# Designed miniproteins, single chains, continued (5): the designs that were tried, part 94

Each design is a single chain, and the fold is of that chain. pLDDT is the mean over its residues in the fold that is shown.

## One batch from the design tools (miniprotein)

Design m19472
Fold by ESMFold2-Fast:
Structure m19472 (fold): chain A 94 residues (1-94)
Amino acid sequence: GMKHYREGLKAYEEKNYEEAVEHFEKAVEEYKKRGLVAAGDALKNRGDAYAKLGNYEKAIEDYEEAVRIYEEAGDEEAAKEARENLEKAKAKLE
């Protein structure tokens, strides 16, 4: 999980958003398999990468799932941040 998550962050910083999506997808799969809240972090960052690619529908899906994970974990601050990203992505489809 951590290796793919870090590779995704590096790709995102280098503006290789498609590569960032692929790395974050692997991180999401690994973190979800282990029931880790870090799946929310990976989903949020994959959503950010999708938004950079103009794929706002997929960004919305990832942000919604990240919000659910954070709310279930009681991480109110992370849930709030993910909701703000969700609303920004929704605004792009209007």
Scores: mean pLDDT 89

Design m19473
Fold by ESMFold2-Fast:
Structure m19473 (fold): chain A 82 residues (1-82)
Amino acid sequence: GDALARARAAATAAFAALSAEQREAIKLAAVKAGKAALETGSHLEAHAAALEAMADELEALGHPDAAAALRAAAAELRALAA
């Protein structure tokens, strides 16, 4: 949906301001959260968990707008999984 497109644009803009080390940390957090969620949930729930983990990392790095967009996309995916 539109929320995923907005999240992708916001994350891309935020990542342009980050170091390579910060980008790898966010990627690792997303993969770890998605993998853990996939053990007990659907692929949609795993994708939502990965986006939420990315949002937490971006918010901590001072990108709250990108974090909000990612959380909105995660909520949309969770609604589809229900």
Scores: mean pLDDT 84

Design m19474
Fold by ESMFold2-Fast:
Structure m19474 (fold): chain A 58 residues (1-58)
Amino acid sequence: SKKEEEIRKRVEELRAQADRHLARLAGTLTPEQVERYRAAMDAHIAAEEERLRKEAES
């Protein structure tokens, strides 16, 4: 469906943005900071996807 496609595209955009940001920071951050950033971004993206799916069904 169109709503499913929009949600998927938005999630992909958020992950791509996070990956690009992390790549630019990779030379500056410690491995522990990189892992914390990944975990935080994964949680944020998952929460946004769930929220968008709930809104699409309402």
Scores: mean pLDDT 80

Design m19475
Fold by ESMFold2-Fast:
Structure m19475 (fold): chain A 88 residues (1-88)
Amino acid sequence: SPNYDQLTPQGQQIVDDYTSRVNDIVTRMTSNPDTTIQQTIDQINSQRDTALQQVQDTLSPQDQNRTVVVLTQVTMDSIDSAVNRFMS
C-alpha cells in the first residue's frame, strides 16, 4: 500500500503482523475444500478486530488513523484474494 511507507515503525509492525496472519488464513482456508468464503471472511475480520485493538492501545490518535487506513486496504485485498481463489 502507498500509505504503508508513511506509518511509524510501530504501525508498520502491526500491519506486517496482521498481513502475515491474514495471508496464512487465505492460503490455508482456500486450499481446504471443506471451508467456505464466509468462514474465511469471518477469520479475516476476527484478525482485523485484534489488529484494530492493538492500534488503539499502542499508537497516538494521529498514527491510529493512518494505520487503520492501511489495515482496511490489507483487509479488502485479502478478502478479494480469498473470493478469487474460491471462484477458481
Scores: mean pLDDT 87

Design m19476
Fold by ESMFold2-Fast:
Structure m19476 (fold): chain A 64 residues (1-64)
Amino acid sequence: SAERIARLEALLRQNREAARAIEDYLAANPDLDPLIRGVLQLAAESSRFVAERIEEKIRKLREE
């Protein structure tokens, strides 16, 4: 349904924005503690992974 796709597009946008915000923060803070840096890198990668899965789901729904 159109409503389902719209909700997925919003969630996709949120995950992309979250990953970008974390990546920007890491770039702005090169002296950040290595453990905290690692945790934030994993968080950004996780948000990117979720975004890719949502994109695939939207693509499939549009083909139905």
Scores: mean pLDDT 88

Design m19477
Fold by ESMFold2-Fast:
Order: C-alpha cells, then structure tokens, then sequence
Structure m19477 (fold): chain A 89 residues (1-89)
C-alpha cells in the first residue's frame, strides 16, 4: 500500500495547488489510512488544506503532528500560530 499512499499524497497536493481543498483533504486522509507511518509532509499538507477550509481546529492538530516529526518546518510553525490566532478571534 506504500505506492497507493504516495499517489494519494501527490493527488492531494495537486488538488491543494488547484484550490480544491475538500478534495485535497479527502485524498490526504485516505493516504494516512493506508500508511501507518505518515510523513511530516503529509500531515503538513492536511493542515494547510484544513486551514484553507477554515477548520482551524483540524489544521492545528495536523500542524502539531507535522512538527512532532519535523520540528524545523518554519512554515508549519507560522501557520500553527496563525490558526491558533483565528480560533481566539
């Protein structure tokens, strides 16, 4: 299932680039179900897709997961702070 998971991540990333955030979430969540050890990039893409959909609670959840794997991702840190600010506002 590794090849299927990788393909779904690529399809999710493409959907995100095309502005199809709901489709991006769908493909990325399916990829996470197929991969028991998801990459920081997969979690990050889910976080940004949920952020674009206005689901800041889900965005925060996935940005935190991405940062647990790759704490050096400055973009994930920035978007996590922005999502937390959105919840307070």
Amino acid sequence: MKEEATKLIQEGAKAYIDGNYEEAVKHLEEALKLDPNPTASAYYLLGVAYYKLGDYEKAIEYFRKALEIDPSNEQAKKLLEEAERKLKA
Scores: mean pLDDT 83

Design m19478
Fold by ESMFold2-Fast:
Structure m19478 (fold): chain A 62 residues (1-62)
Amino acid sequence: VPEEVEMPSGRVVKATPAAITAEMLLLSMKAKEELGVSQREAIKRVVEAMKKAGLEVSPEVK
């Protein structure tokens, strides 16, 4: 998709979907080990937490 992480302003990629996905992956792995749930389930939880922080994340699970 045309949503790249690198910006001409030199901004960090944390606010972009690509960067957010990488962070979610890390957290999902941790939850998977403890809860034994699928990566998809763990990612959903992380998305909600990031949304609270004011980050652009997939608006779903309402």
Scores: mean pLDDT 53

Design m19479
Fold by ESMFold2-Fast:
Structure m19479 (fold): chain A 80 residues (1-80)
Amino acid sequence: MYSENDIEAEQLVSLARMFYVIAKKLKEQGKLEEALESLEKALELLDEAIKIGSPETKKIAEELKKEVEEEKKKIEEELK
């Protein structure tokens, strides 16, 4: 059984994945500040997905959040 909130959470995770892919492409282009902004958007979407999602969706969102946070730290280090 899925609530409307879990469908929304799955959509938020999908959007976060899109922003993560965009951030990786921006990083490849040397657009580090724009890549960081895309990662921050992904993190905001993942935090909402974790808040409203089912246990399964929450686990997926938390795993993706770890990957996004690791990439964000790498880009922040390159901007110093």
Scores: mean pLDDT 83

Design m19480
Fold by ESMFold2-Fast:
Structure m19480 (fold): chain A 55 residues (1-55)
Amino acid sequence: SEFEERVKKIEKELSKLPLDEVQELLAEAIDKIYELGLTGGEAEKFKLDYLEKKL
């Protein structure tokens, strides 16, 4: 699916970054998800969109 292809692309891009930078980006996304009260598929979609904007 398009979503699965986007996830794989982001995982590949994240693997090119230093671990510290990856952890910071993931922490930012998680904090925002908690702030917005998102769960399940909405949280996963937000995380993908957020990471795509930062990469």
Scores: mean pLDDT 83

Design m19481
Fold by ESMFold2-Fast:
Structure m19481 (fold): chain A 55 residues (1-55)
Amino acid sequence: SKEEERKKVLKEIAEKLNEIGDTIDAGLRALKKLKEGKPLTPEEEEALKKFLEKS
């Protein structure tokens, strides 16, 4: 139904927004650690790269 289709679209939007939020949060945490002069893990470096690419 049209209502089911709409709920599916809204769920996809919510999932994409959560992914964007997670990317921003991870990137900001990596930036804070870098500002403190602490070494980044490979995972944190990857998160920072993704954040900068989308900024």
Scores: mean pLDDT 78

Design m19482
Fold by ESMFold2-Fast:
Structure m19482 (fold): chain A 78 residues (1-78)
Amino acid sequence: SVKDAPPEIRRAIADILIGVANIDLEKGDYEGAIETYRKAIEIDPENPAAYENLGIAYRKLGKVDEAEKLFEKARELR
């Protein structure tokens, strides 16, 4: 599985997924972006950009409390 791949490969796959989710976010597909950011986090849970952008997507859906927790997690990882 992807989770069993070397860390460098897992980071590369997560970065690609973050890029795809960023496009969905820019297009206003907040639910699609959230799903893809969550997949990136499952593969590389230490990536602060995934948490920050997931927080932005939640904020766009009005889920402010969830967004704040994600922004806090992103700050902890930086």
Scores: mean pLDDT 84

Design m19483
Fold by ESMFold2-Fast:
Structure m19483 (fold): chain A 96 residues (1-96)
Amino acid sequence: HMERLRRAEELYQRGKEAYKAGKYDESIKLFEEAIRLAPDHPLAGETYLLLGEAYLDKGEYDKAIQYFEKAMELNKDNPVLVLKAATLLAIARSKK
């Protein structure tokens, strides 16, 4: 249990660094692996937001929309994250 969550957190951090470096495909792979390993991790909701941002930056608007909707659903108790996801969702929809 703890080992799985720790590994997912490592993947999340690596994915975030890849995203900052503009390595969107690598970032997506790392975030998707983190979610697969620990969908129950406290960082899962934030990871969905970052997946949406990576797909948005790649111009894959349908994928971005899916992940932003998931991020909002999983983070109902985090108004700052929900607002950010909603704003990015509107941007992604405007690009279709």
Scores: mean pLDDT 84

Design m19484
Fold by ESMFold2-Fast:
Structure m19484 (fold): chain A 64 residues (1-64)
Amino acid sequence: DPEKERKAANILTAAALQAVGSGDEEALEEVRKIARDLESGKITPEEAIKRAQEIMDRIAEREA
């Protein structure tokens, strides 16, 4: 689904930017792994979106 693929790419970009902004190198490496797994077809766009949201939520909770 091209729309889900685009959404996954956008949310991974947002998660990476939040990780960089927070200085969270561990979160950034997790985003890179998700992007790699998505590109290799090991995970679906839906799974990538879910994992990226979990990372963003974790960063937001830490910064709160």
Scores: mean pLDDT 82

Design m19485
Fold by ESMFold2-Fast:
Structure m19485 (fold): chain A 89 residues (1-89)
Amino acid sequence: MEKARELAERALEDAERAIELAKDPKADLAKAIAAALIAIGARFEAELALKLGKEEGDEEAIELAEEAIEKAEEAIKLALEQLKKLDAE
């Protein structure tokens, strides 16, 4: 049991890693693209964790998955902003 929690925790870690990459001032286009892809993947994992948590009735997994979704959306926004800056140069 707790499969939903484990997935939500991994999604949160991936989202935080994507935020770190998107904030790297030395990031090139390839790194910015990698950050965006990791963030999108983290969002997908978080949405799956939310679905599983609801099916299992695990409120803690649901809360953690919702936090992971918010962090993944922040990571996507930051990665897209980084890509726009690189495209302008």
Scores: mean pLDDT 81

Design m19486
Fold by ESMFold2-Fast:
Structure m19486 (fold): chain A 65 residues (1-65)
Amino acid sequence: SAAAREEAVRVLMETTGASREVAERAVDLLEQGRGDLAGALLVNAGASPEQAREAVRRAEEILGL
């Protein structure tokens, strides 16, 4: 849902410090089943690997993935 998507974007921004643009792209990758690429994108944007993994896990839970 749109509400779940917006909450996932917020969680990614809050947990990693990523911009809205990066968080929205990460959510697109998660919805495509590409959690690996979403995590890599967040690390490239400045998150630690552990922050990126936790952020992806929380976002996937919100999205029902």
Scores: mean pLDDT 88

Design m19487
Fold by ESMFold2-Fast:
Structure m19487 (fold): chain A 60 residues (1-60)
Amino acid sequence: SEAVERAFDLAEKAYKEGKSLQEVIDLAEEAVKDLPPSERARVVTAVALYLIGKEIEKEL
């Protein structure tokens, strides 16, 4: 959905700007606030896992 793509786009932009992990997650939550609760939880979890993967990659 467009809301999912928007959440990932906002997360990537904020991450590139050097925002904290929490700030990036908060932006993703705001982007999907109008989705059903189960879908919101899945999107936020996916964004968090994506960012954790980026941090692990950076430390390797």
Scores: mean pLDDT 79

Design m19488
Fold by ESMFold2-Fast:
Structure m19488 (fold): chain A 67 residues (1-67)
Amino acid sequence: SIKEKVLEEAKKLIEEERYEEAVELVLKYKPKLSDEELKEILGELLELVREIARKKGLEDLLSPLSP
């Protein structure tokens, strides 16, 4: 499916720390994805980013700074 292809390609980009390209890929295919499929993709990609950031000691950079 388009969802599975986008998810696989975006995960590879994130693992290579090509975050901007991963975002552009998701946005390119957004019109072909349902809201539910988009939420599933974004959820899995966010979890992967958090895991990578945690392993690098950078998890705090993914959280908005408190005012």
Scores: mean pLDDT 75

Design m19489
Fold by ESMFold2-Fast:
Structure m19489 (fold): chain A 90 residues (1-90)
Amino acid sequence: SELEREFLELLARASEAIQKAREAYEAGKLDEAIAYLEEAIRLLERAKELAEELAREHPELRELYEETIAALEGQIEAAKKLIAELEKEK
């Protein structure tokens, strides 16, 4: 489905942003690391919206999508906490 494809593309882009944040942090570039984490959060928030749409379109898979949404919420929360800690290091 088109929504499923877009969902997977958003997850791939979020993973790339997280990897770039890690590379920036290792290079001592805190502002760049924070910017990439903020991009990852934006992409994960959009992926969560699509997972909610997929749950509505596929009620037989609702429980699996609810688990996916919970996992995405956890990743978003973890990234937000990491940004807060990195901001304190500046």
Scores: mean pLDDT 89

Design m19490
Fold by ESMFold2-Fast:
Structure m19490 (fold): chain A 58 residues (1-58)
Amino acid sequence: LGDAIVEVLNRNPPDTLDPLRLSDLLKRLREAGYVLSPEERRLLESLTRDGRVVGRPP
């Protein structure tokens, strides 16, 4: 991931975020105007997809 994405994730590591928060983080990153490279886009898409597929909070 790029430096901007790493910075955002470092404040709220995925290991401690639920799937909904991971998706919200991705949305905020795009709304903040960060330019995503093709590789970063694939990684973020994979992370969001995995979070949603894995399950939901109780």
Scores: mean pLDDT 54

Design m19491
Fold by ESMFold2-Fast:
Formats: structure tokens, C-alpha cells, sequence
Structure m19491 (fold): chain A 74 residues (1-74)
């Protein structure tokens, strides 16, 4: 499942990049949708790569902070 973890991680990073571009353009609703999908892919990739519960919690906390900031802009 390492190849799948790498593919999902790459897709998550790409979506996070697009979320940041949307944020910079003031498209907060689009940025929020992209950030949520990036979180889903990043967490799945991390789980497949054998991330610990502590590492997954830290990653989720980072995305939750970003999502909360985006929601505050709506």
C-alpha cells in the first residue's frame, strides 16, 4: 500500500496548494472545500504509511486550524 499512500499524499498536497491559491484569490468557499478534501487524502495517506495515532492527531489539528480560519472568512 506504499504506492497508494504516495499517490494519495501527492494528491492531497496538490489540493492543499489549490486551496491556498483559492484563499489568496479570496475564494474562501472553494478554499474550504479543497482544504477538507486535502485533509481526507492526507490522513488516508498517513494511515497507509503507518503513521501513529499521535502523528494523525497532529496532522488533523493542523487541518482543523486551517478549516476554522477559512470558515471564519465566510
Amino acid sequence: SMARAEELGRRGEELLGKALEAYQAGNYAEALELAKEAERLALEAARLAGASEEELAALRAQFDALIAELEAKL
Scores: mean pLDDT 86

Design m19492
Fold by ESMFold2-Fast:
Structure m19492 (fold): chain A 62 residues (1-62)
Amino acid sequence: GDKLADEALEKSIEAHQALENGDLETALKHYEEALKLAEEAGNELGTAAAQEAVDKLKKEME
């Protein structure tokens, strides 16, 4: 696949692992990185998924 799409997937996996460990700040950082990479790759579905994850985490951290 596209390197940017592959990196976005890796960041999403890292974010998921951080969520499982209860580290919301690390999860948010990795989802924000995944969002940027997905946008650069033109991955509309990946961008939407990462944006939703970012929005949910920000709401939970408030």
Scores: mean pLDDT 80

Design m19493
Fold by ESMFold2-Fast:
Structure m19493 (fold): chain A 66 residues (1-66)
Amino acid sequence: AIEYLEKAKEKAEKGDIEGALEYIREALPSASPEVAREIKLAMDKLLKGDYEGAIEYLEKAIKLAK
């Protein structure tokens, strides 16, 4: 789960929305409710073009998943 979130963050940092969303889809089914919430907020930011906000929420999801 954490590995996919880290890869999603890397894709978001490169502006690759589709790549980030693919890794988010891989992480989401195994996420706890708290991690899933942060992932969903990251998805919302990506869809709005807010890459910095998306990266922040992905970092929060990674921290919670540890």
Scores: mean pLDDT 81

Design m19494
Fold by ESMFold2-Fast:
Structure m19494 (fold): chain A 62 residues (1-62)
Amino acid sequence: MKILAKAVKDYKAKTPEELSLKKGEEVLILKQVDEEYVLVKSLKTGKEGLVPKKYLEILGLV
């Protein structure tokens, strides 16, 4: 079961492992990797990467 989430504000990737997001962009949370970061897949671009959890609002389970 995957978690659907939405970016609450723009995020710019700081490393190649991170994913840039625009405010309102929907993502699937694939895995929690540590206390601060989750691995997500953008539903807009299909790209995967790490983003800080604080930039995401949980919408529900899918």
Scores: mean pLDDT 83

Design m19495
Fold by ESMFold2-Fast:
Structure m19495 (fold): chain A 102 residues (1-102)
Amino acid sequence: MTPEELERRRNLRDGAEALRQVFDEAIKAAKESLEKAQRYAQGILAVADGMAAVDPERAEEIRKLAEETVQAILDAAKDPSNIPKAKELGDRLIELVEEAAR
C-alpha cells in the first residue's frame, strides 16, 4: 500500500469520526431549536465536502447524501417525528465514508 493510499484512508476514517460527532450534535440541536440545528448542519456539509475532496470517485454521492441528511435534520427540528429519518440518513452518510476508507 502506498503512503498516499494510507493517508487517504486515515483522512476518510478521521472524517467519518468527525461526521459522527457533528451529526450527534445536529440531532441534539434539532430537539432544541431550528437555529442551532442550522449551525450544526453547516458543520456536516463542511466535513462531507472535505471528504468528497479526498475521495473524488464517491464525491458526488457523499455531497448528495450530506445534503439529504441536512434537510432531514432541518425537517426534524420542525417536526420531531422526522428524527428517525434523519438518523437513518446520517448513519448511511457515515457508513459511505467508512466504506470509502477501506
Scores: mean pLDDT 82

Design m19496
Fold by ESMFold2-Fast:
Structure m19496 (fold): chain A 86 residues (1-86)
Amino acid sequence: SPLERFLEWEKERFGEEEAEEAVKAMQTAIDYARKALRDGNPEYADKGIEVARPLAERGHLSAEIGVAFALIAKGVINIEKKRKKK
């Protein structure tokens, strides 16, 4: 699967332990993003960014995906809030 090939690539580049940490950070950021969208609270998206950002800055694409998902969730919430001001 694409996910399995991606995980093997990260393990080869960063080592198994750090690659697994990056994937966990990605999952945590996505879970926070989902909670932010569910509750309409961008603060949860910010928590997701905080978890994944250090590993994303180290070059982990999995963590970067987590940050991107949280930023998209925050953007959607902000757009919805602006629409409700009409």
Scores: mean pLDDT 82

Design m19497
Fold by ESMFold2-Fast:
Structure m19497 (fold): chain A 65 residues (1-65)
Amino acid sequence: GGGSTSGAAAAEAGAAGDAAAAQSGYHENRLMDPKSEEAGKAGAAAGAAGDAAATQVHGRLASLN
C-alpha cells in the first residue's frame, strides 16, 4: 500500500525485522549459512502479510465513509 499510514506501519515492521536480523549477524553469516537467506525471505513474507492485513482494514474503513 504505497504511501498509506497503515502501509507505512507494515513496511516499518518488515524493515525492523530485517534490521534486527542484520544486527544479529545474519549479514556476516550470509555467505556461510544458507539459513540467513531464508531469514530474509521470512522477513519479506511477514511484511507482505502485514500489507495484506492493512489492505483488509483499509477496505473496511472505505466502507465506513
Scores: mean pLDDT 60

Design m19498
Fold by ESMFold2-Fast:
Structure m19498 (fold): chain A 100 residues (1-100)
Amino acid sequence: SKEEAIKMLEEAIEDLKEVLEKEEDEEVKKALEKAIEELEKALEIVKETGDFEAAIKGLEEAIKALLVALSKAETQEEITRLIGLILRYIGDIEDIRLSL
């Protein structure tokens, strides 16, 4: 479960970086950059201590940033991708909580 939590955080960092690369809105960019920083901090804490609450916190910050992105999304493709990522991170949080 520690290895799974690490993978979840690494995948979330990669996903948010991909969303950020295609983003034009400055408010969304700032939200994504903050969430990436918080995910990278959570990843370091989980690697060092196995603190799963840090992993949950990181994924919650990712969801918050993606909700900002979703509020500004203009295409069906963007909306579908962002909803998919949000639902996946909700599932990841549930999986981590069930392993506590």
Scores: mean pLDDT 88

Design m19499
Fold by ESMFold2-Fast:
Structure m19499 (fold): chain A 70 residues (1-70)
Amino acid sequence: SPELEKKKKELEEVFSKLSEALLNGDVKKAKELFEKAKEIYEEIKPHLSPEEQELYEEELKKAEEGIKLA
């Protein structure tokens, strides 16, 4: 649906901004973006294929590890 595609794009933009925040040492912003990414993912998860779920869960795991290391 158009709504699902919009939410997927929003999630991808949030991941991009999170990576940028981590590169800039802005851990507080990275944590805020991580919470937003989790919220969007939980909202769209029932509408995703197993492959899409694995992809987004991998990105969430990488984000969490990046925040923990920072």
Scores: mean pLDDT 88

Design m19500
Fold by ESMFold2-Fast:
Structure m19500 (fold): chain A 61 residues (1-61)
Amino acid sequence: SRIAALRAQLAAREAAKATLEAWRARFADDPERVAELDATLAGLEEGIASVRAELAALEAE
């Protein structure tokens, strides 16, 4: 179902976010790397928010 597909996508994106957050912590002393990871995380957070909004709309209908 569409809901199942979106839940799978959300889980995958949240797992990716956790990995990137771990890398950000690991490279905290490298400002260039931190800036790259922060930009990637921002885009990923937008994607997560979008999927959550679609799931909420589908589950409310």
Scores: mean pLDDT 85

Design m19501
Fold by ESMFold2-Fast:
Structure m19501 (fold): chain A 66 residues (1-66)
Amino acid sequence: MSRVAALAAAAQLFISLGDYEAAIALAEEIARLGATEEARELLERVARAAEAAGDAEAAARARAAA
């Protein structure tokens, strides 16, 4: 499994656990590895999940990072 795929899987798990800060950090690492499109899609997923959970600050942070 590629490092990007492993990080994306971990980020998905953190999203399901409501740990949006960890998911954002992993998406930023994916972007640093050059997978900017995957990172952007992941950050949008974090933002949507955080909004649905009522965490407006986490949603804004995810959008700012994208």
Scores: mean pLDDT 83

Design m19502
Fold by ESMFold2-Fast:
Structure m19502 (fold): chain A 63 residues (1-63)
Amino acid sequence: LVGAVVEATVPVPKTGPDELALRPGDRVVVEEVVDENHVRVRSLATGETGIVPRSALRVLGWA
């Protein structure tokens, strides 16, 4: 999963300082697996990083 290009399938709200807000269709790269349900990602559009739920993402391929 680390290094994968993934796409948000649902809206992800920013509810904390370490989280990243995403809209459906936003593409990000997985940088780190935080736990079984959360990953740290980097936005391909903005370069911002943050933690998002793994369940909100669909894998597209490798960067």
Scores: mean pLDDT 77

Design m19503
Fold by ESMFold2-Fast:
Structure m19503 (fold): chain A 66 residues (1-66)
Amino acid sequence: MLEEIKEALRAGDLEKAEELLLEARKAGEVSQEAYELLSAAIHFAAEGDLERALELVEEAERLVRE
């Protein structure tokens, strides 16, 4: 799931990234904290700051898996 979100962000497919995040939230795969970080990542990518967006995804991955 998080890898697919990163791929969508790198491709500039923000709609797909948002859909994947909502599906992960419904499936219980992300905590509220990770959801907030991933939502912020999508917003930064929408503003053209992909570097910051990917940093936030990596932080969310740490919370989800570690």
Scores: mean pLDDT 80

Design m19504
Fold by ESMFold2-Fast:
Structure m19504 (fold): chain A 65 residues (1-65)
Amino acid sequence: SVVPQPESEAERLEFEAWRAYQAGDLEKAVKLFLRLIEEYPDSPYVEFAKKLIEKLQKEYGIKVP
């Protein structure tokens, strides 16, 4: 069962990651998306964050540790 989470914090992390991505700070964007996945794994944003990390890895050669 999915437990309620602070969706506003997960949404904020997604928003901050998008802002970093748009500013060209791809390393910061990846860190924020990874934090979202790690800290809020049941969030509806997790699957979207995973897709964006994959895009950044393929498009810009960024490695996830």
Scores: mean pLDDT 74

Design m19505
Fold by ESMFold2-Fast:
Structure m19505 (fold): chain A 56 residues (1-56)
Amino acid sequence: GVLSEEAWEKLKEMLSELFKEEIPEDITEEEIQKLALKYLIPNASDEQIEEILSSL
C-alpha cells in the first residue's frame, strides 16, 4: 500500500479520536476513513484515496 505501517496505525488512532470528538450522526465509516486519509495525505487525489481504501 501507499501508507507505511506507522502511518496506518496513526490513521487508526486518528479515526478513534474522530469517532469520539466529532461524528455527524449520518457519517459512514468509509467517509471517516476518507477524511482521515485526506488529513494524513493531503496531496492525494480522491482516486488515490479510493485505491488505498480498496487495497486494505
Scores: mean pLDDT 65

Design m19506
Fold by ESMFold2-Fast:
Structure m19506 (fold): chain A 85 residues (1-85)
Amino acid sequence: ELEKKFEEKLEEAERLIREAFELMRRGGSPEEVRRKVEEAERYAEEAYELGSKIGPEYRRKGRLARGSARVARAAAEEYERVVAA
């Protein structure tokens, strides 16, 4: 079912974003942070695509997930710069 696949992708994106921020908070590897963010972006994009097929509410949730992943990307890029300094 599309709704179940959507929820699975959304959950994975949210989990990876949380893990990325937790790694940044504790001073973890910028390479690991980058990988988690890249994976979260893929899951968020998949959720957006699935949500767009289901309906407006799911499309909106997928769009918000993509937005959260973009914020995580920006944070990860800044974190990498700070750690490299």
Scores: mean pLDDT 89

Design m19507
Fold by ESMFold2-Fast:
Structure m19507 (fold): chain A 82 residues (1-82)
Amino acid sequence: LKEAVDELIAAAEKALPKLTPEQRDMVERAIKELRVAVERGDLENALAVAQTIMEIAKEAGLDDLYKKAEETVRELQRRLAA
């Protein structure tokens, strides 16, 4: 999970210059929330935040960010289903 989350955060930070100012603010907040949720073991909140990043990536047409968010969502869903 940490590896998938770290990759998602890196992809999100790399994508910031390609986003609108509104999307940029949303993604920056999501990165902070994702870090805190994972650190606290709050997998439900981490899933919600990763899904938000995935939706923004889809709207912005950012395929790499979308794939990293999808991978993180799948990993979190597997852990929550167990």
Scores: mean pLDDT 83

Design m19508
Fold by ESMFold2-Fast:
Structure m19508 (fold): chain A 55 residues (1-55)
Amino acid sequence: SREEIKEEIKKVMEENNGDGKAALRKAVELHKANPEFSMDEILEILEEAYKEYKE
């Protein structure tokens, strides 16, 4: 689901001290694993995960 993708990205950010490269790498991996979501949708989820991580 969309929320599961967001939680996976957020987990990678927490484990890598907010490293954007690690988060982006995970987002690309999740896009390949979840072809029902476009890359644009995955990037929107990445932005949401980043905002939640910083707040």
Scores: mean pLDDT 80

Design m19509
Fold by ESMFold2-Fast:
Structure m19509 (fold): chain A 78 residues (1-78)
Amino acid sequence: MLSPGELRVLEALGRAAGTEPATVAEIARAAGISPSTATKQLNRLVERGLLERSRSAAGRTLYRVTDAGLAALAAQAA
C-alpha cells in the first residue's frame, strides 16, 4: 500500500506528465508540496520501482512513471 504522500506525488506526476519525464519543480507544483518533500517521496517511489529516475543533458533530474506505477495508480483509484 502506498502512503498518502507517495500516492499524492504519483497521482500528481501522472496528471501533469502522464508517461513523459518531469522535473522535481513541476511535480512539486502539481502536488502542491515543497520540492524537498517531493524529492523524498519521489526517491521512495523509485526504490519501489514505481518511478524511473534519469538525468537530462543539462544535468537536471527527471522522473517518469513506470508500468508498475501506472498499475499502482489504477489499484489506488478503486
Scores: mean pLDDT 80

